# Designs tried in a protein design run: designed miniproteins, single chains, continued (2). Part 17

Each design is a single chain, and the fold is of that chain. pLDDT is the mean over its residues in the fold that is shown.

## One batch from the design tools (miniprotein)

Design m4557
Fold by ESMFold2-Fast:
Structure m4557 (fold): chain A 64 residues (1-64)
Amino acid sequence: SLDELVAKALELAGLYRNPELRERLIAEIEALRDRFLANPEVPLSEFKRELELILGLKEDPSSL
């Protein structure tokens, strides 16, 4: 579940044409994953919400 969300987020980040933004998004996704793994009390729904914010996805409930 978490690994699938990360994989999907990285796939979406890879679609960005700006290489500097793409690299930054990938780094932010990886940092968020590390934070979640270090703090397991954070619910998966919060992780998904923060991923959607990093990717610049709007209020679409089907974003990921």
Scores: mean pLDDT 72

Design m4558
Fold by ESMFold2-Fast:
Structure m4558 (fold): chain A 99 residues (1-99)
Amino acid sequence: MKEEELRRLYEEGIERLREAAARALARLEAAGEAAMAERLRRGAEAGLEVLELLREGREEEITEEQLEEAREGAGLMALVDRGELSEAALEEALARGKA
């Protein structure tokens, strides 16, 4: 794949992640789930950092901790998109991924 095509793909990924995170955050905040909203913010931030490092060809600077945080954020966004807005349901779903 051409470097220009990869850069464009990562740029699109960053934009889509910002939009998805904003929608999920709004839903959690409307539901009064402030702690879950904060966790989603951290995961989205980690995911954006990972995508930016990939876009710049700096894969070696990506940490396992950033990948774990990004993965948790992606999981939370997917659960919120399915209508899971309770802290208990979100915590239970995340815990299953760690077992």
Scores: mean pLDDT 77

Design m4559
Fold by ESMFold2-Fast:
Structure m4559 (fold): chain A 110 residues (1-110)
Amino acid sequence: EIEKLSDDEIKEKVQEILEKPAEEITEEDIELLAYILTNEKYKEERYRLLDGIVSSPLEKVKNWVDKLAKVAKYSPKAYENIVKTIEEELKDVNPENAEAFLKYLEESLK
């Protein structure tokens, strides 16, 4: 149960998920990312995660979309929070990557 993980354990597991390819993402990884993306306790972590993604090279953004598309299919609320954070808070950080991220995410959900 993910609620029993310490904040340090959550941070470590998120870093592991960041580094592995999308095809190696487990159901447990999807549940953990959905939890972070939907829980108000992790609102700041959500912002930092998505900021890191849109500030990354375009190829890393694409790999992230593949991972987050799995999370979005698992949790509609996670999808809403991802889109809202990028459109309202992050689109001016790197507009090209933010637009590409949202477009790739939408295409992955069709």
Scores: mean pLDDT 77

Design m4560
Fold by ESMFold2-Fast:
Parts: C-alpha cells; structure tokens; sequence
Structure m4560 (fold): chain A 94 residues (1-94)
C-alpha cells in the first residue's frame, strides 16, 4: 500500500542522523566497504522518496560493483541478488 511521499520524507529525515552515525561508526572501525555501502543505500533511499528511481538504480548498481569482488561469500552473493531484484522493481516504476 502506498505511503504518502511527505510521510516518507519525514521518516527519512528522522532516521538520517542514525544512519550518519552508523556510517561514522563503520569508518571508525575501519570497515570502509560497510561505510560506503551504507552511504550508497542512504542515497538510494532518498532518491526513491523523491521519485528519482533512475538515481536510486544508479546507487544500487554502485553497491553491486563494490560487492562483486566478494561474491564467493554466500552473504555477499545474497546481498547482490537482493540489490538486483530491487533494481528490477524500481525499473518497473520508470
């Protein structure tokens, strides 16, 4: 069921400081991959909220490229497959 865009913007704005704190914590822990993935995911979510599905797809594709070297790990392979499925769903919105 569709959520009004203004409510999605409000929810995103409320959660942004927590996501930024998570990114900073990952950077401080030396998890450069995790920090960049979290940053790209936040940017993709913001693009979806604004109806910019093309930008959201671009950010999700960047996440897939970062994960490709680790695709032999089942958890990263599952993450790539989930991102590819999200891209397919977003492409239907364009």
Amino acid sequence: EPVPREELRAAFAERRPAWEATIAALEAAGDALGAELARLLVEAMEAVIEGDYERAIEKLREMIELLKPYEDDPKYKAAIESLEKLIEELEKRI
Scores: mean pLDDT 81

Design m4561
Fold by ESMFold2-Fast:
Structure m4561 (fold): chain A 86 residues (1-86)
Amino acid sequence: MNETKLKIAELVLKSVENKGEEARKAAELLLKAVLEANPDAPEEEKEAAREKTQEIADEFAKNIDTLTEEEIEEIEEKIEELREKL
């Protein structure tokens, strides 16, 4: 799970450089991780997870252009913390 979170965080950081393209990839990986963790979840919950994941991806893509230097530093710091834990 921590490796998946690290990959998602790295894709989010790269999406700052590539105008949100990698935010969608991060969302897809997050959705996959959620579904793999809960394979027996009801279809309604799986649909809610897909919808929520797409909302998060869209929100990240929109917010990437408005991220401050401080917010980018926070993301980088969290990525480094995840790397240290691995």
Scores: mean pLDDT 60

Design m4562
Fold by ESMFold2-Fast:
Structure m4562 (fold): chain A 92 residues (1-92)
Amino acid sequence: MEAALERAKERAREAEEAKKTLEFDEKLQKEIEERGEKSLLEAIDELEAAGQTEEAEKAREYVEKAKANPEKKEEYMAQAEVYVLRGRVALA
């Protein structure tokens, strides 16, 4: 417990520095949570239909990696969402 508490204290200091970026990060995280896996796959299909095949393929690859690696599921799902957002920006 003590070693974990010491590490937590150092992370708390870093968290205060990161606080100024939290508004943007929170908005992005909320969009990812709201979308979920099912909605993310639907968005990938939409991008593919719109001709954004490269971004759609990358997003799909990360969804498959998330399914294969449940311990890193959140990281891979976040990467998939980034590619979906990039594809949507390219369509705008």
Scores: mean pLDDT 69

Design m4563
Fold by ESMFold2-Fast:
Structure m4563 (fold): chain A 77 residues (1-77)
Amino acid sequence: EEVKKLIDELNKAIANAKATISAGESQIRKALRDYEAGKISKEEADKLIEQYRKKMEDALKAMNDAISKANEEIEKL
C-alpha cells in the first residue's frame, strides 16, 4: 500500500510537470506566431518567452526532485 501510494504520488507529480512544460512550449510558440503576425510587440513576445521558459525550468526541477525522493523512499522499504 505504501509503495503504491508513493508510485501514484510520483506519477501525479511527473504528469503535472509534463503538462506544465507542454503548456509552456505551446505558449512560447504562440507568442512567436503572434509576433510574426504583428499582433504583439517584440518586447511583449520576449517577456512571454522568458516567463514560460522559467516556468518550464521550475517544472523540470520539481519533477527531478519528486523522482529522487520516490527513489529514496522505495529503497527504504
Scores: mean pLDDT 82

Design m4564
Fold by ESMFold2-Fast:
Structure m4564 (fold): chain A 58 residues (1-58)
Amino acid sequence: SAAREEAARRLMELGGLSREQALSLLDFGKEDPELAIALAERDLGIPREEFRELLASV
């Protein structure tokens, strides 16, 4: 979907991720959003609120 591709592109920019890594992070976030948000902030510096909004958009 267009929303999923846009969310992946944004995660690539925020976390310095490849497209495959960004899509995997989105899929992980759909299964376990709070853990995915916490790990993305800790390890990749992705802001919690922005990642939460991206997950809600897809």
Scores: mean pLDDT 88

Design m4565
Fold by ESMFold2-Fast:
Structure m4565 (fold): chain A 58 residues (1-58)
Amino acid sequence: GSAASQRSVGGAAARGAREGGADEARAKMTGDIASQGELQGPEAGARAAEEGVRAAGG
């Protein structure tokens, strides 16, 4: 995806993780994973974001 898509997906995932009770380190890692997934396509990005938020939030 584009840099804008990577930032958007990463930001949304990090925010979701924070709202789920994750600390900043976990939120950042979740955002990084989601951003990396977006580079592999929309489905991979969505899965990475969902898994990251779920793992961080419990």
Scores: mean pLDDT 67

Design m4566
Fold by ESMFold2-Fast:
Structure m4566 (fold): chain A 60 residues (1-60)
Amino acid sequence: MAAFRRVDRDGDGVISREEFGALVARAGLADRVDELFAQADTDGDGVIDRAEFEAFVASL
């Protein structure tokens, strides 16, 4: 499998708002995407660090 495009950005340790929203929606929390994103996005810069994302997912 040649998923270099996904691996390249994911390998940087950041997750875009769109990717986060899709994952949260798939978990059945589509209604709370914005709220959960704001909670996980500690920097408030529109991206989520991998460590923050893992901590957030562990809380689900």
Scores: mean pLDDT 64

Design m4567
Fold by ESMFold2-Fast:
Structure m4567 (fold): chain A 77 residues (1-77)
Amino acid sequence: GEPPDVKEAVGLYMRRCLACHGATGEGVPGGKAPSLLPLMTPAQRAAFQAIFLSKKETPTLNPADVQALIAYLKTLQ
């Protein structure tokens, strides 16, 4: 991973994803958000990208931030 991008991705994850996906991306018990780990398959990565690149209801992230978040989540595996 790229140390500066990964650090920024950690901050973004903690602020915007943590409440629904859990501290390690495993999801929260009884929550509706899917686990992001350890099952980060190519299909799940594509779905993650589509959610953040096309949904106005989702927190606004640029494509570079989405790629940095995916890279960060892969390092947790």
Scores: mean pLDDT 56

Design m4568
Fold by ESMFold2-Fast:
Structure m4568 (fold): chain A 93 residues (1-93)
Amino acid sequence: KFPVVNWHPTVVSLAARMIRERFERDPDMPPFSDEEIEKIIEEAQKEAVRNGRLDGFSEEEVLNPSKESTELIKKTLRDVQERMLEAVRRRRE
């Protein structure tokens, strides 16, 4: 239903989980900034490498993705964050 990020699906999944866990701990916290999303991506990249889940890429490619891949990951995580905020609002209706 939503666009598939073909570059680093494991990194995207881990980063999305980190965002979800933070909102579940404090649903009243402000939305993540672009800089905070970038830090979450870095944490997810390190976790993917630690777990050996490289999705067919080298460790260097996972830790230092292309600019285009980084922008796609960031966009996907912004969309995930927006969906989580909408879900929290709907649960309060």
Scores: mean pLDDT 73

Design m4569
Fold by ESMFold2-Fast:
Structure m4569 (fold): chain A 81 residues (1-81)
Amino acid sequence: MEEPDREELIELVLKAIEELVKEGRLEEAKTLFLAYDIKVPLEEETLKKVAEILGVSVSTVRRLIEEARRELARRAAELAA
């Protein structure tokens, strides 16, 4: 059930984010999370854990991801025009 390789990848990314947060590199941790989620969508349980680590709500994390995706799409459209 589910894809085991996907769960293993998500677990590795979560560990990397946790290590960055522990080292006080919170901005890099947020950037890594947003870049990863844009390419590979994360499950709700993983988003909840990330939200707790960053000290924000899950809704805030989802909103940041959506805003980042929209901004990237806008920039891509401008470059194509």
Scores: mean pLDDT 61

Design m4570
Fold by ESMFold2-Fast:
Structure m4570 (fold): chain A 75 residues (1-75)
Amino acid sequence: MTVEPGVLRAERDATVEELAREYARRLEEETGRPVVAIVPEELRDQVVRAGDLVRYALFTGPRTIYVLVGRVVPG
């Protein structure tokens, strides 16, 4: 299992869940692998502003990629 940290930049005001699912969708298209976004319930409805960063970690299994969403960092 490989762990890779990353950040997503919000280009518009959105929820953390919306950004995470959009990223997971793009990653599925790029890799051809199932991607599961794991968004903590307390962060799911948190609004991010344009320019904010959302931290994540990727966990890569043999077939599935997991995107574990972390906290918002002001941009």
Scores: mean pLDDT 78

Design m4571
Fold by ESMFold2-Fast:
Structure m4571 (fold): chain A 94 residues (1-94)
Amino acid sequence: SMEEKVKELEEETYKELKEIVEEGRRNNVSDEELIKRLLEKLKEFYEKLLELGLSEQEARQRVNKVIEKLMKEGLITAEQAREINELFNKYVEE
């Protein structure tokens, strides 16, 4: 079903985002580079959600939940989450 595909995509994306954060920390990448890498994965996730038939609003809500989860689990800071949200919103409004 579409719901099962969305859930599987969310779980896979979250795993990949965690790997990006962990590799970034291990390699001492800048905050700018880390945000850039996370943003690219979130854009990919958004586009895939649209391909699965979600509305733009539903896809945005799913992306926002994933960003919040990264922050709540201590994988990114509140400031990093804010910057990612601002850049992502700019992407989807253009």
Scores: mean pLDDT 89

Design m4572
Fold by ESMFold2-Fast:
Structure m4572 (fold): chain A 74 residues (1-74)
Amino acid sequence: SAEEEMKKAAEKALESAKKAAPSYNAQGAVTLGGAVGREVREVGIEAGVSEEKAKKYGEEVGLQALELAREGGG
């Protein structure tokens, strides 16, 4: 489903962020969070998820990526 494609993109992005977390400074963490959130949102929209749902989920995943980068993979 469209939502499954969006979730799969999120899972890959978060796993990548966790593995690369030790490489990020504070600015890098913010940049990563924004990039991940936007990528997940765009994948969701392209797959047919409503813009409202894709935006909210993208924001949530982007924040998770930012936190993983800040905490060094916590």
Scores: mean pLDDT 78

Design m4573
Fold by ESMFold2-Fast:
Structure m4573 (fold): chain A 114 residues (1-114)
Amino acid sequence: EVEKAAEEVLKRLKELYGLDDFEIVSIEKVPASERGKKIIELEPDALVIATTGESVLTVDLRDKKKIVVVAQGDPETDTTGLAALLFGIPVETLKVSEEVYKALEGYIVVFEKK
């Protein structure tokens, strides 16, 4: 259930960064090959990549207004992280459970600060 997975990611980000007034504004299914382009079109202040591997906190999300979340994809078919970095969008990774990762797979989730 992608909505519950998105809520769990938002809860984790609120706990890690002290984010306030963020809400889920969209959840859209997008093929991995199109995600990079879609992320650039959305013009987020930051991209968060949900992974089951290790994560390193490198981006301060506390002053962001629009955050896009995607599940970590196959580097050969998913250009999301590379496209974001090349267009100057900060990229953060977040470790999630296998269940949350699978539920987010194929989706772009957008959080915005009210």
Scores: mean pLDDT 76

Design m4574
Fold by ESMFold2-Fast:
Structure m4574 (fold): chain A 64 residues (1-64)
Amino acid sequence: SEKVEEVIEKAKEALKKYNGDKAAVLQELAKYVRENNIKLSDEEIEKIGKETGISAQAIRNAIS
């Protein structure tokens, strides 16, 4: 979906920006998701995790 691809690209940019600091990336993603009122299903969170190398559980915890 378009929103999932948008979040994946944001995560990849954040990974470059923070030199792979996953905690900093998760904070930026959580803010982005909240500011844009993005709703992600569990399947979509798993997809973001696979594309970024960040734990799906960590993503769920950050955006909850």
Scores: mean pLDDT 83

Design m4575
Fold by ESMFold2-Fast:
Structure m4575 (fold): chain A 85 residues (1-85)
Amino acid sequence: SMMIERKRKEARERRKREEEEGERLVKEAEENGTPREAAVAFSARSIRIAGGFADEITKEDAEELFERGRERLASDPELARSLEE
């Protein structure tokens, strides 16, 4: 079915975009002295929560999501632990 094949392709492309945006936020985190692993885990999750709108996220929006994620991970050890698993 063409519809199933299309949905699989869209899911793969979305995951790829999520990973690419996560890598960009990690590079910015390294410049700001934020722990890389926490930045990666939360950036990827923040993009998923945003509904996979990675192509609609500006650099400023990505930086804000990353900063909020960093603060939340620092204040919420259970959240940080769940993202490591």
Scores: mean pLDDT 57

Design m4576
Fold by ESMFold2-Fast:
Structure m4576 (fold): chain A 88 residues (1-88)
Amino acid sequence: VTVETREVKALPLPADSESSYLSFAAAAGLGQPVTVTTNVFTTGADGSIVLTRHTLQQETLNSTVAQAFRTRDGTLVLVDGTVQVAVH
């Protein structure tokens, strides 16, 4: 098992970014479980980039990560948050 610390930042949001953050936090609710996915990249023998994805355990959304949102593919993005990930 590999343990990594990741700083997670929001992708650019629409013009009303603050409202978008708050809407997500309100919908999910502080103290609610959220799923965090970590992506690991390696270089293949042919120079290609190989993507390995791991799903983290559910985390409780707290005040530090209240400004969170989920991308279209289901990836959770946390603003000014840090997550600990276990990868095997």
Scores: mean pLDDT 39

Design m4577
Fold by ESMFold2-Fast:
Structure m4577 (fold): chain A 84 residues (1-84)
Amino acid sequence: SDVEEAERLAEEAVRAGLEAMRYASQGRLEEARELVRRARELVDRAQRLLARSTASPEELLRAGVLVGLGLIAVGVAETIMRNA
């Protein structure tokens, strides 16, 4: 379903965002930028799927939380990169 695909993509975005934060903290800015780009693409895809999804409130909340976590991780990674 669209919501299940959105959840999967959001989980991948969280993982990519966290890895981007790790690389940014190590001064590996090129690797961090590529991971941020990937995480943003995954978040955008997940958000589009959620916008058209017909699912239970519980399923929508679960996927939405993961999207939010992905966005937070990207934001933190970008902040670390800006201050490097």
Scores: mean pLDDT 87

Design m4578
Fold by ESMFold2-Fast:
Structure m4578 (fold): chain A 98 residues (1-98)
Amino acid sequence: SAAAAAEAAAKKKELEETLAFYVELAIKYKEGKMTEEEFKEKLKEYLIEQAKKEGLDVEKVREEFDEVFENNTIEEFIEDLAKVLEIRGRYEEAERLR
C-alpha cells in the first residue's frame, strides 16, 4: 500500500542517515583525524540526541553505550559497520573502513 511504502521509505531514510554518520565518524578515526576518546564522545552524543527525538530513556541509552564499549573495541565496531555496508551493497565505503 501507499502508506506501507511511505513508512518503509521513512525508516530507510532514517537508517541511511544513521549509517552515514557512523561511516563518516569511522573514516575520520581510521584516517587518524580523531582519537578513541573523540570517537566515543561523538558517537555517544549522536545516540543520546537520537534517543531524545524518539522519546527513549536517555540514561538507559547512555548506560548501554558504556557497557558495549567496555566489552567491545572501536575496531570491532568498525568491522561490524563494514559488514553492514557490504550487505547493503556499499562496497566502496566498506573498503575505506579496512
Scores: mean pLDDT 80

Design m4579
Fold by ESMFold2-Fast:
Formats: structure tokens, C-alpha cells, sequence
Structure m4579 (fold): chain A 57 residues (1-57)
């Protein structure tokens, strides 16, 4: 399950970046700043992106 902070960061990234660029930046943040594995970072970033896109409708 993604954390609220990760969802909010995805919202901020999407204000100035494409969905792909925002996803890649959140993955990089999770791996480098939070110390997550690539697999876990991908899963959380994908979930955060999905939540933000769902709230768009």
C-alpha cells in the first residue's frame, strides 16, 4: 500500500511533468531517498499514479 506522502508527491510531479516522467521520478525518489528495492518502488509509484489518475475523475 502506498503512503499518503507518496500520493501527494505524485500529484505535485504531475503538475509539471508527463505521467511517465512523474512515475520515473517517484521511482528514483523511493529507491534513492527511501531505500526501497526497484520492485517495491515500481509497485508503489504505479499505485500512487493510479490513485491520482482515479481522482482526476
Amino acid sequence: MVEKEEVELMKELLKTKSELDAFLELVDYLVNEKGLSRYEAYQRALEALGIVLEEKK
Scores: mean pLDDT 80

Design m4580
Fold by ESMFold2-Fast:
Structure m4580 (fold): chain A 81 residues (1-81)
Amino acid sequence: NPYDSYSKEELYETLRALITLARLLRRASTDPALAAQLEAQIGELERLIAENASKEELIRALTRLAGVMGRVFEELERRRA
């Protein structure tokens, strides 16, 4: 996992950038289920950051968010063709 070498501060910066991108993807998504999954994962990451969760928990939540973001990118790319 490339994030294992990150400091908690570096991880927070990465998480904030990804949350910003995830919010943009949520607005762009036309799939209500994917939009709801993005919103849930954004909320979970924001909660973990606010609660000063462990690096391990943050990395797991990051992985879940990245997975949903990937599915939204696939949705958007299919619509461009």
Scores: mean pLDDT 79

Design m4581
Fold by ESMFold2-Fast:
Structure m4581 (fold): chain A 113 residues (1-113)
Amino acid sequence: MELTPALRKRLEELLEELKALRGSREENTGARGVIESGDEAKIKELRERLLELETEVGALELAAAVLGLPTDLLVEVSRQLGEAIRAVEERNPEAAYEALEAAVRALEELLGL
């Protein structure tokens, strides 16, 4: 079953935000850069944003389930966001990058990219 245009647009918007939060490993941007900065306010803000995204993915998973669409890849995105939140709490920039990269890959697969 194909994604509805509205659901596809929401998933594409989520993908762009996850890519921004993942950032570049080479340039040390995104979540990795925030954690390595040691800026408590920015780390707290990052954690709050990841929690908001986890809530949004849960809503998208429910919407997909109601529409009879496969949810496995959205469940994987949610799981990886949980790992990213844990990595931020543990001040582990590498684990945060890896979790966000895995979330990006799962969402790209869902979108057929």
Scores: mean pLDDT 83

Design m4582
Fold by ESMFold2-Fast:
Structure m4582 (fold): chain A 59 residues (1-59)
Amino acid sequence: AAQEVLDKAEQAAKDYAKSQGLSEEEIKEMGEKARKATENGLRERARQLGQSVGAVAAR
C-alpha cells in the first residue's frame, strides 16, 4: 500500500502552505492537489520505468 507516501506528500504540502501564511482553505486545497499528483506520479513512473529501457536512453 502506498498510503504512507500519499499521506506524507499531502502533509508536506500542507506544512509548506502553512509556513507561507496561506489560508486554511488554501492549505487544505494544496494538500489535496499534492496527494492527487503523487498518486498520478507513482502510476506514471511505473509505466515510464518500463518504457525508459527503450525510450529514455535517447534523452
Scores: mean pLDDT 71

Design m4583
Fold by ESMFold2-Fast:
Structure m4583 (fold): chain A 59 residues (1-59)
Amino acid sequence: MAIEEAEKELELGKKALQEGDTETAAAHFQKAANLLVNKAGVSNDEASERVRQAVEEAR
């Protein structure tokens, strides 16, 4: 559940990056990281790695 919500936020962030909206993308990536850490119980390092992978996939 929480991981699925985080993945949805990562997808929205990737879409915003592709549209050139870096501010909206950053907001979605921050929400995804917060969901992973606070709701899914993953570490900050793991959450950061997932965000980094999403950014790379958007490019």
Scores: mean pLDDT 80

Design m4584
Fold by ESMFold2-Fast:
Structure m4584 (fold): chain A 92 residues (1-92)
Amino acid sequence: MNAEEIEEAKRALEEGLAANEEAGTVRVRVSKSADGVYTIEITLLTSEGEEVRYVGVGKSWEEALKDLLEAMRRAMEERRRELEAEREKAEL
């Protein structure tokens, strides 16, 4: 792990979040366990003042980043489904 890899991962996350303007600030923490497992934690501070934390783990830096992005996508999809369900219920 080096600073260049962290910046590249952070930039990829920012590009993914650029489609959603709710993300205001990004904080990234990375670590590697004795078992060679990479962990990436990202904390988003939305413009609403909410802190949202995501965690990705993998056997490599790239795998941990992929896991993190999938976790973020799933959370966004769940949120959209909740909003859609509320909207459909209101339309009845």
Scores: mean pLDDT 66

Design m4585
Fold by ESMFold2-Fast:
Structure m4585 (fold): chain A 70 residues (1-70)
Amino acid sequence: APKPAPLTEEQLNQATLDPAKVAEFKEFLVSIKRQDLAAQIDPNDPAQLFKVLQDIKRADSAYYFLKDGD
């Protein structure tokens, strides 16, 4: 299936993130030796999460971190 359009920084900044999913993503970044990016991620700073996703070319995955997925 085609991937959805990525969230903009503004849209993500207005969103509530699931802290458990954010924590899992931080551990993933550490596992691939990107602890520098993991250090920039905070569950209460969605704009920073979006910038990290853009840096690793995963901006379309921003929807995964939203709490209201189901």
Scores: mean pLDDT 65

Design m4586
Fold by ESMFold2-Fast:
Formats: structure tokens, sequence, C-alpha cells
Structure m4586 (fold): chain A 110 residues (1-110)
């Protein structure tokens, strides 16, 4: 069995977090998704983060827990950090999006 990876989805709006969780749940084998909850934090650029949700799935290529910073209007992933804190040092977004695409491709077409 694959290890579980935790994705913490954060944004300034509840709607953006919900959109991102809904997208992830359609393209990844999500085994649990929390309700969107109030959260108090800042991203590495000092922008306020007001909401979070936690998504877990059995990962094949991703080997660490990640925080996904989401655009408050679109629900698109615009930043990624290690672990469960939005103020952690940012990872390369394009590299993480490619890993998520690999996970999604295996799930949907594997």
Amino acid sequence: SAPLTTLTVVSATKEAVQKAVDRLSRVLPVVSASPVEPYSGTDPNGREVKYKAVVRFPSRVIREDLTLLVDPETGEIVGVARGDAPDAPELDVSSVLMLLMAESTDYLYG
C-alpha cells in the first residue's frame, strides 16, 4: 500500500479553498478531506491566509506533506510550501504541479 500524503490547502477565501479541494478530490484518490475551517496565518509574502482544509491521499511519487497556497479568486495553486504551515519556505510550484499531474494521471488512467 502507498503511504498517505497530507495536503493542507490554504487561501484568503473559503470559496477558493473549497474549489481547490473539489478539484483535488476529482483528480486524486482522496481518502479524506476536512471541512474548510477558519485559520490565521500569513504566506511567505506577508499575505493573510484565513481558511484551510486538509486532504489526504495515497501517494506514489510525492514523499512529503505539502501546503498548497491557492489564489483567492480562482482556486488555482499559486504557491507550495513543505509541511502544514503556509509561512514555510516555498517550493518550486511547477515541479510540484508536475508531481500532482503524475499522481492524477495514474489514478484516472492507470
Scores: mean pLDDT 80

Design m4587
Fold by ESMFold2-Fast:
Structure m4587 (fold): chain A 84 residues (1-84)
Amino acid sequence: MMVLSEETIAAARELAELLPSLSPEQRAEIEEIEARAQKRLGELMKEAAEAEAAGDLAAAAEKREEMLRLIAETVKEMAEIARK
């Protein structure tokens, strides 16, 4: 199972608490960040699946770690926008 860091969980919780009070401009910026991250996540998911199908479990694990890092960075970036 993919595990998020304590910092990422804290940032996600902060973002959730701030969501109801966001301006339309902050929401639009967060939506742009999310769309960019979703595109990259899709690419990494495909690469991980292809590596796993080829029997390269090490490469598949590296791609899954990149996905976790991207999720963590994206959540933190969105939380920073929500705090402005």
Scores: mean pLDDT 79

Design m4588
Fold by ESMFold2-Fast:
Structure m4588 (fold): chain A 78 residues (1-78)
Amino acid sequence: MEEFEELVRKLFEAVDRVAEKHGLTDRQRDALLEAVLKEIFEGPLSDEELERYAKRAGLTPEQLRELIAEIKRLVDEA
């Protein structure tokens, strides 16, 4: 894993890009950012955690999982 500050910057940029692409509200973007940060630094979200973050974002757990996967692809770019 690269240095913490660089990873966090990439995550913020990826979240903003995905939020813009999918027309997410500020509330949805903030919940998505929190979920992604947790998944990247603590490991894959459990179904319970995913449901909790999805509820905060007004998304389904499935939608949130798809958005997280898209963000991870953008961050993992070579």
Scores: mean pLDDT 78

Design m4589
Fold by ESMFold2-Fast:
Structure m4589 (fold): chain A 98 residues (1-98)
Amino acid sequence: MVTITVSAAASVAEGGTLTVNFSYTVEGGTVKSVTVVVENLKTGETQSVTVATSATSATISGLGAAGTYRVWVRVTYEDEEGKEKIAFSKPVDVTVTA
């Protein structure tokens, strides 16, 4: 079983920096990579940051357009059979204010 918890500020100023905090647990598997993804819901443009498997936060800059952004964490892991799998967190929406 994979559990991923994500938290982020509800709002950020335009051009500001978003800090995303997360935790994850992988039962019966080995974590290979952790990526934080931010999507602009108006344009579909995405930004991502890949972090160390020991990290509990990531910083995303360059949110230059006001609007609603969606944030989630993607964890790539190997299951008990050595197969690569991807788990996604529940998304969190963030408002970028002008």
Scores: mean pLDDT 80

Design m4590
Fold by ESMFold2-Fast:
Structure m4590 (fold): chain A 82 residues (1-82)
Amino acid sequence: SPEVQRQRDRLIQMVQDIMDDITQQYVDAQNNGDTQSVQNTRNMMNQAVTFNHQVFTRIEQNPTVQTVQDAISQINQFRSQM
């Protein structure tokens, strides 16, 4: 449905924005030789990548409004930790 597609696209954009910021910090830390920031950013990046893969897979298998809403709730939970 158009609503599922719209919410899915929004969810993907939200996750991509977070991942893009984390990725930039990770690359900058590597280029600057900041070992502590590399370790911290790498850990956060792995968490975000795993989460993104999980929600994407679930939506592909069950493209319903309920599935997307559940994923959005989990994104809000993840954002609260940043």
Scores: mean pLDDT 80

Design m4591
Fold by ESMFold2-Fast:
Structure m4591 (fold): chain A 77 residues (1-77)
Amino acid sequence: SYLEKARELLEVGKKAYEKKDYFTASDFARDAVFYAQLANDRKLAVEAAKLMVRSSAKLSNQEEDVPEAEAAIEASL
């Protein structure tokens, strides 16, 4: 199912983030957002989108913007 796919992708993304593999974390988190939206699971989509933003911020050294970006994700999804 799309829900199971989203959960699996998010788990892989979280593990990559823990290992400081931010590129892999961002890629898997982005795919998790896509499948979470197809599954109509807003909470999972928000969690995955936040991981994507955090991972991308690490790669671009823009961690200062993460709290505002996460608030925007919660408001929009």
Scores: mean pLDDT 84

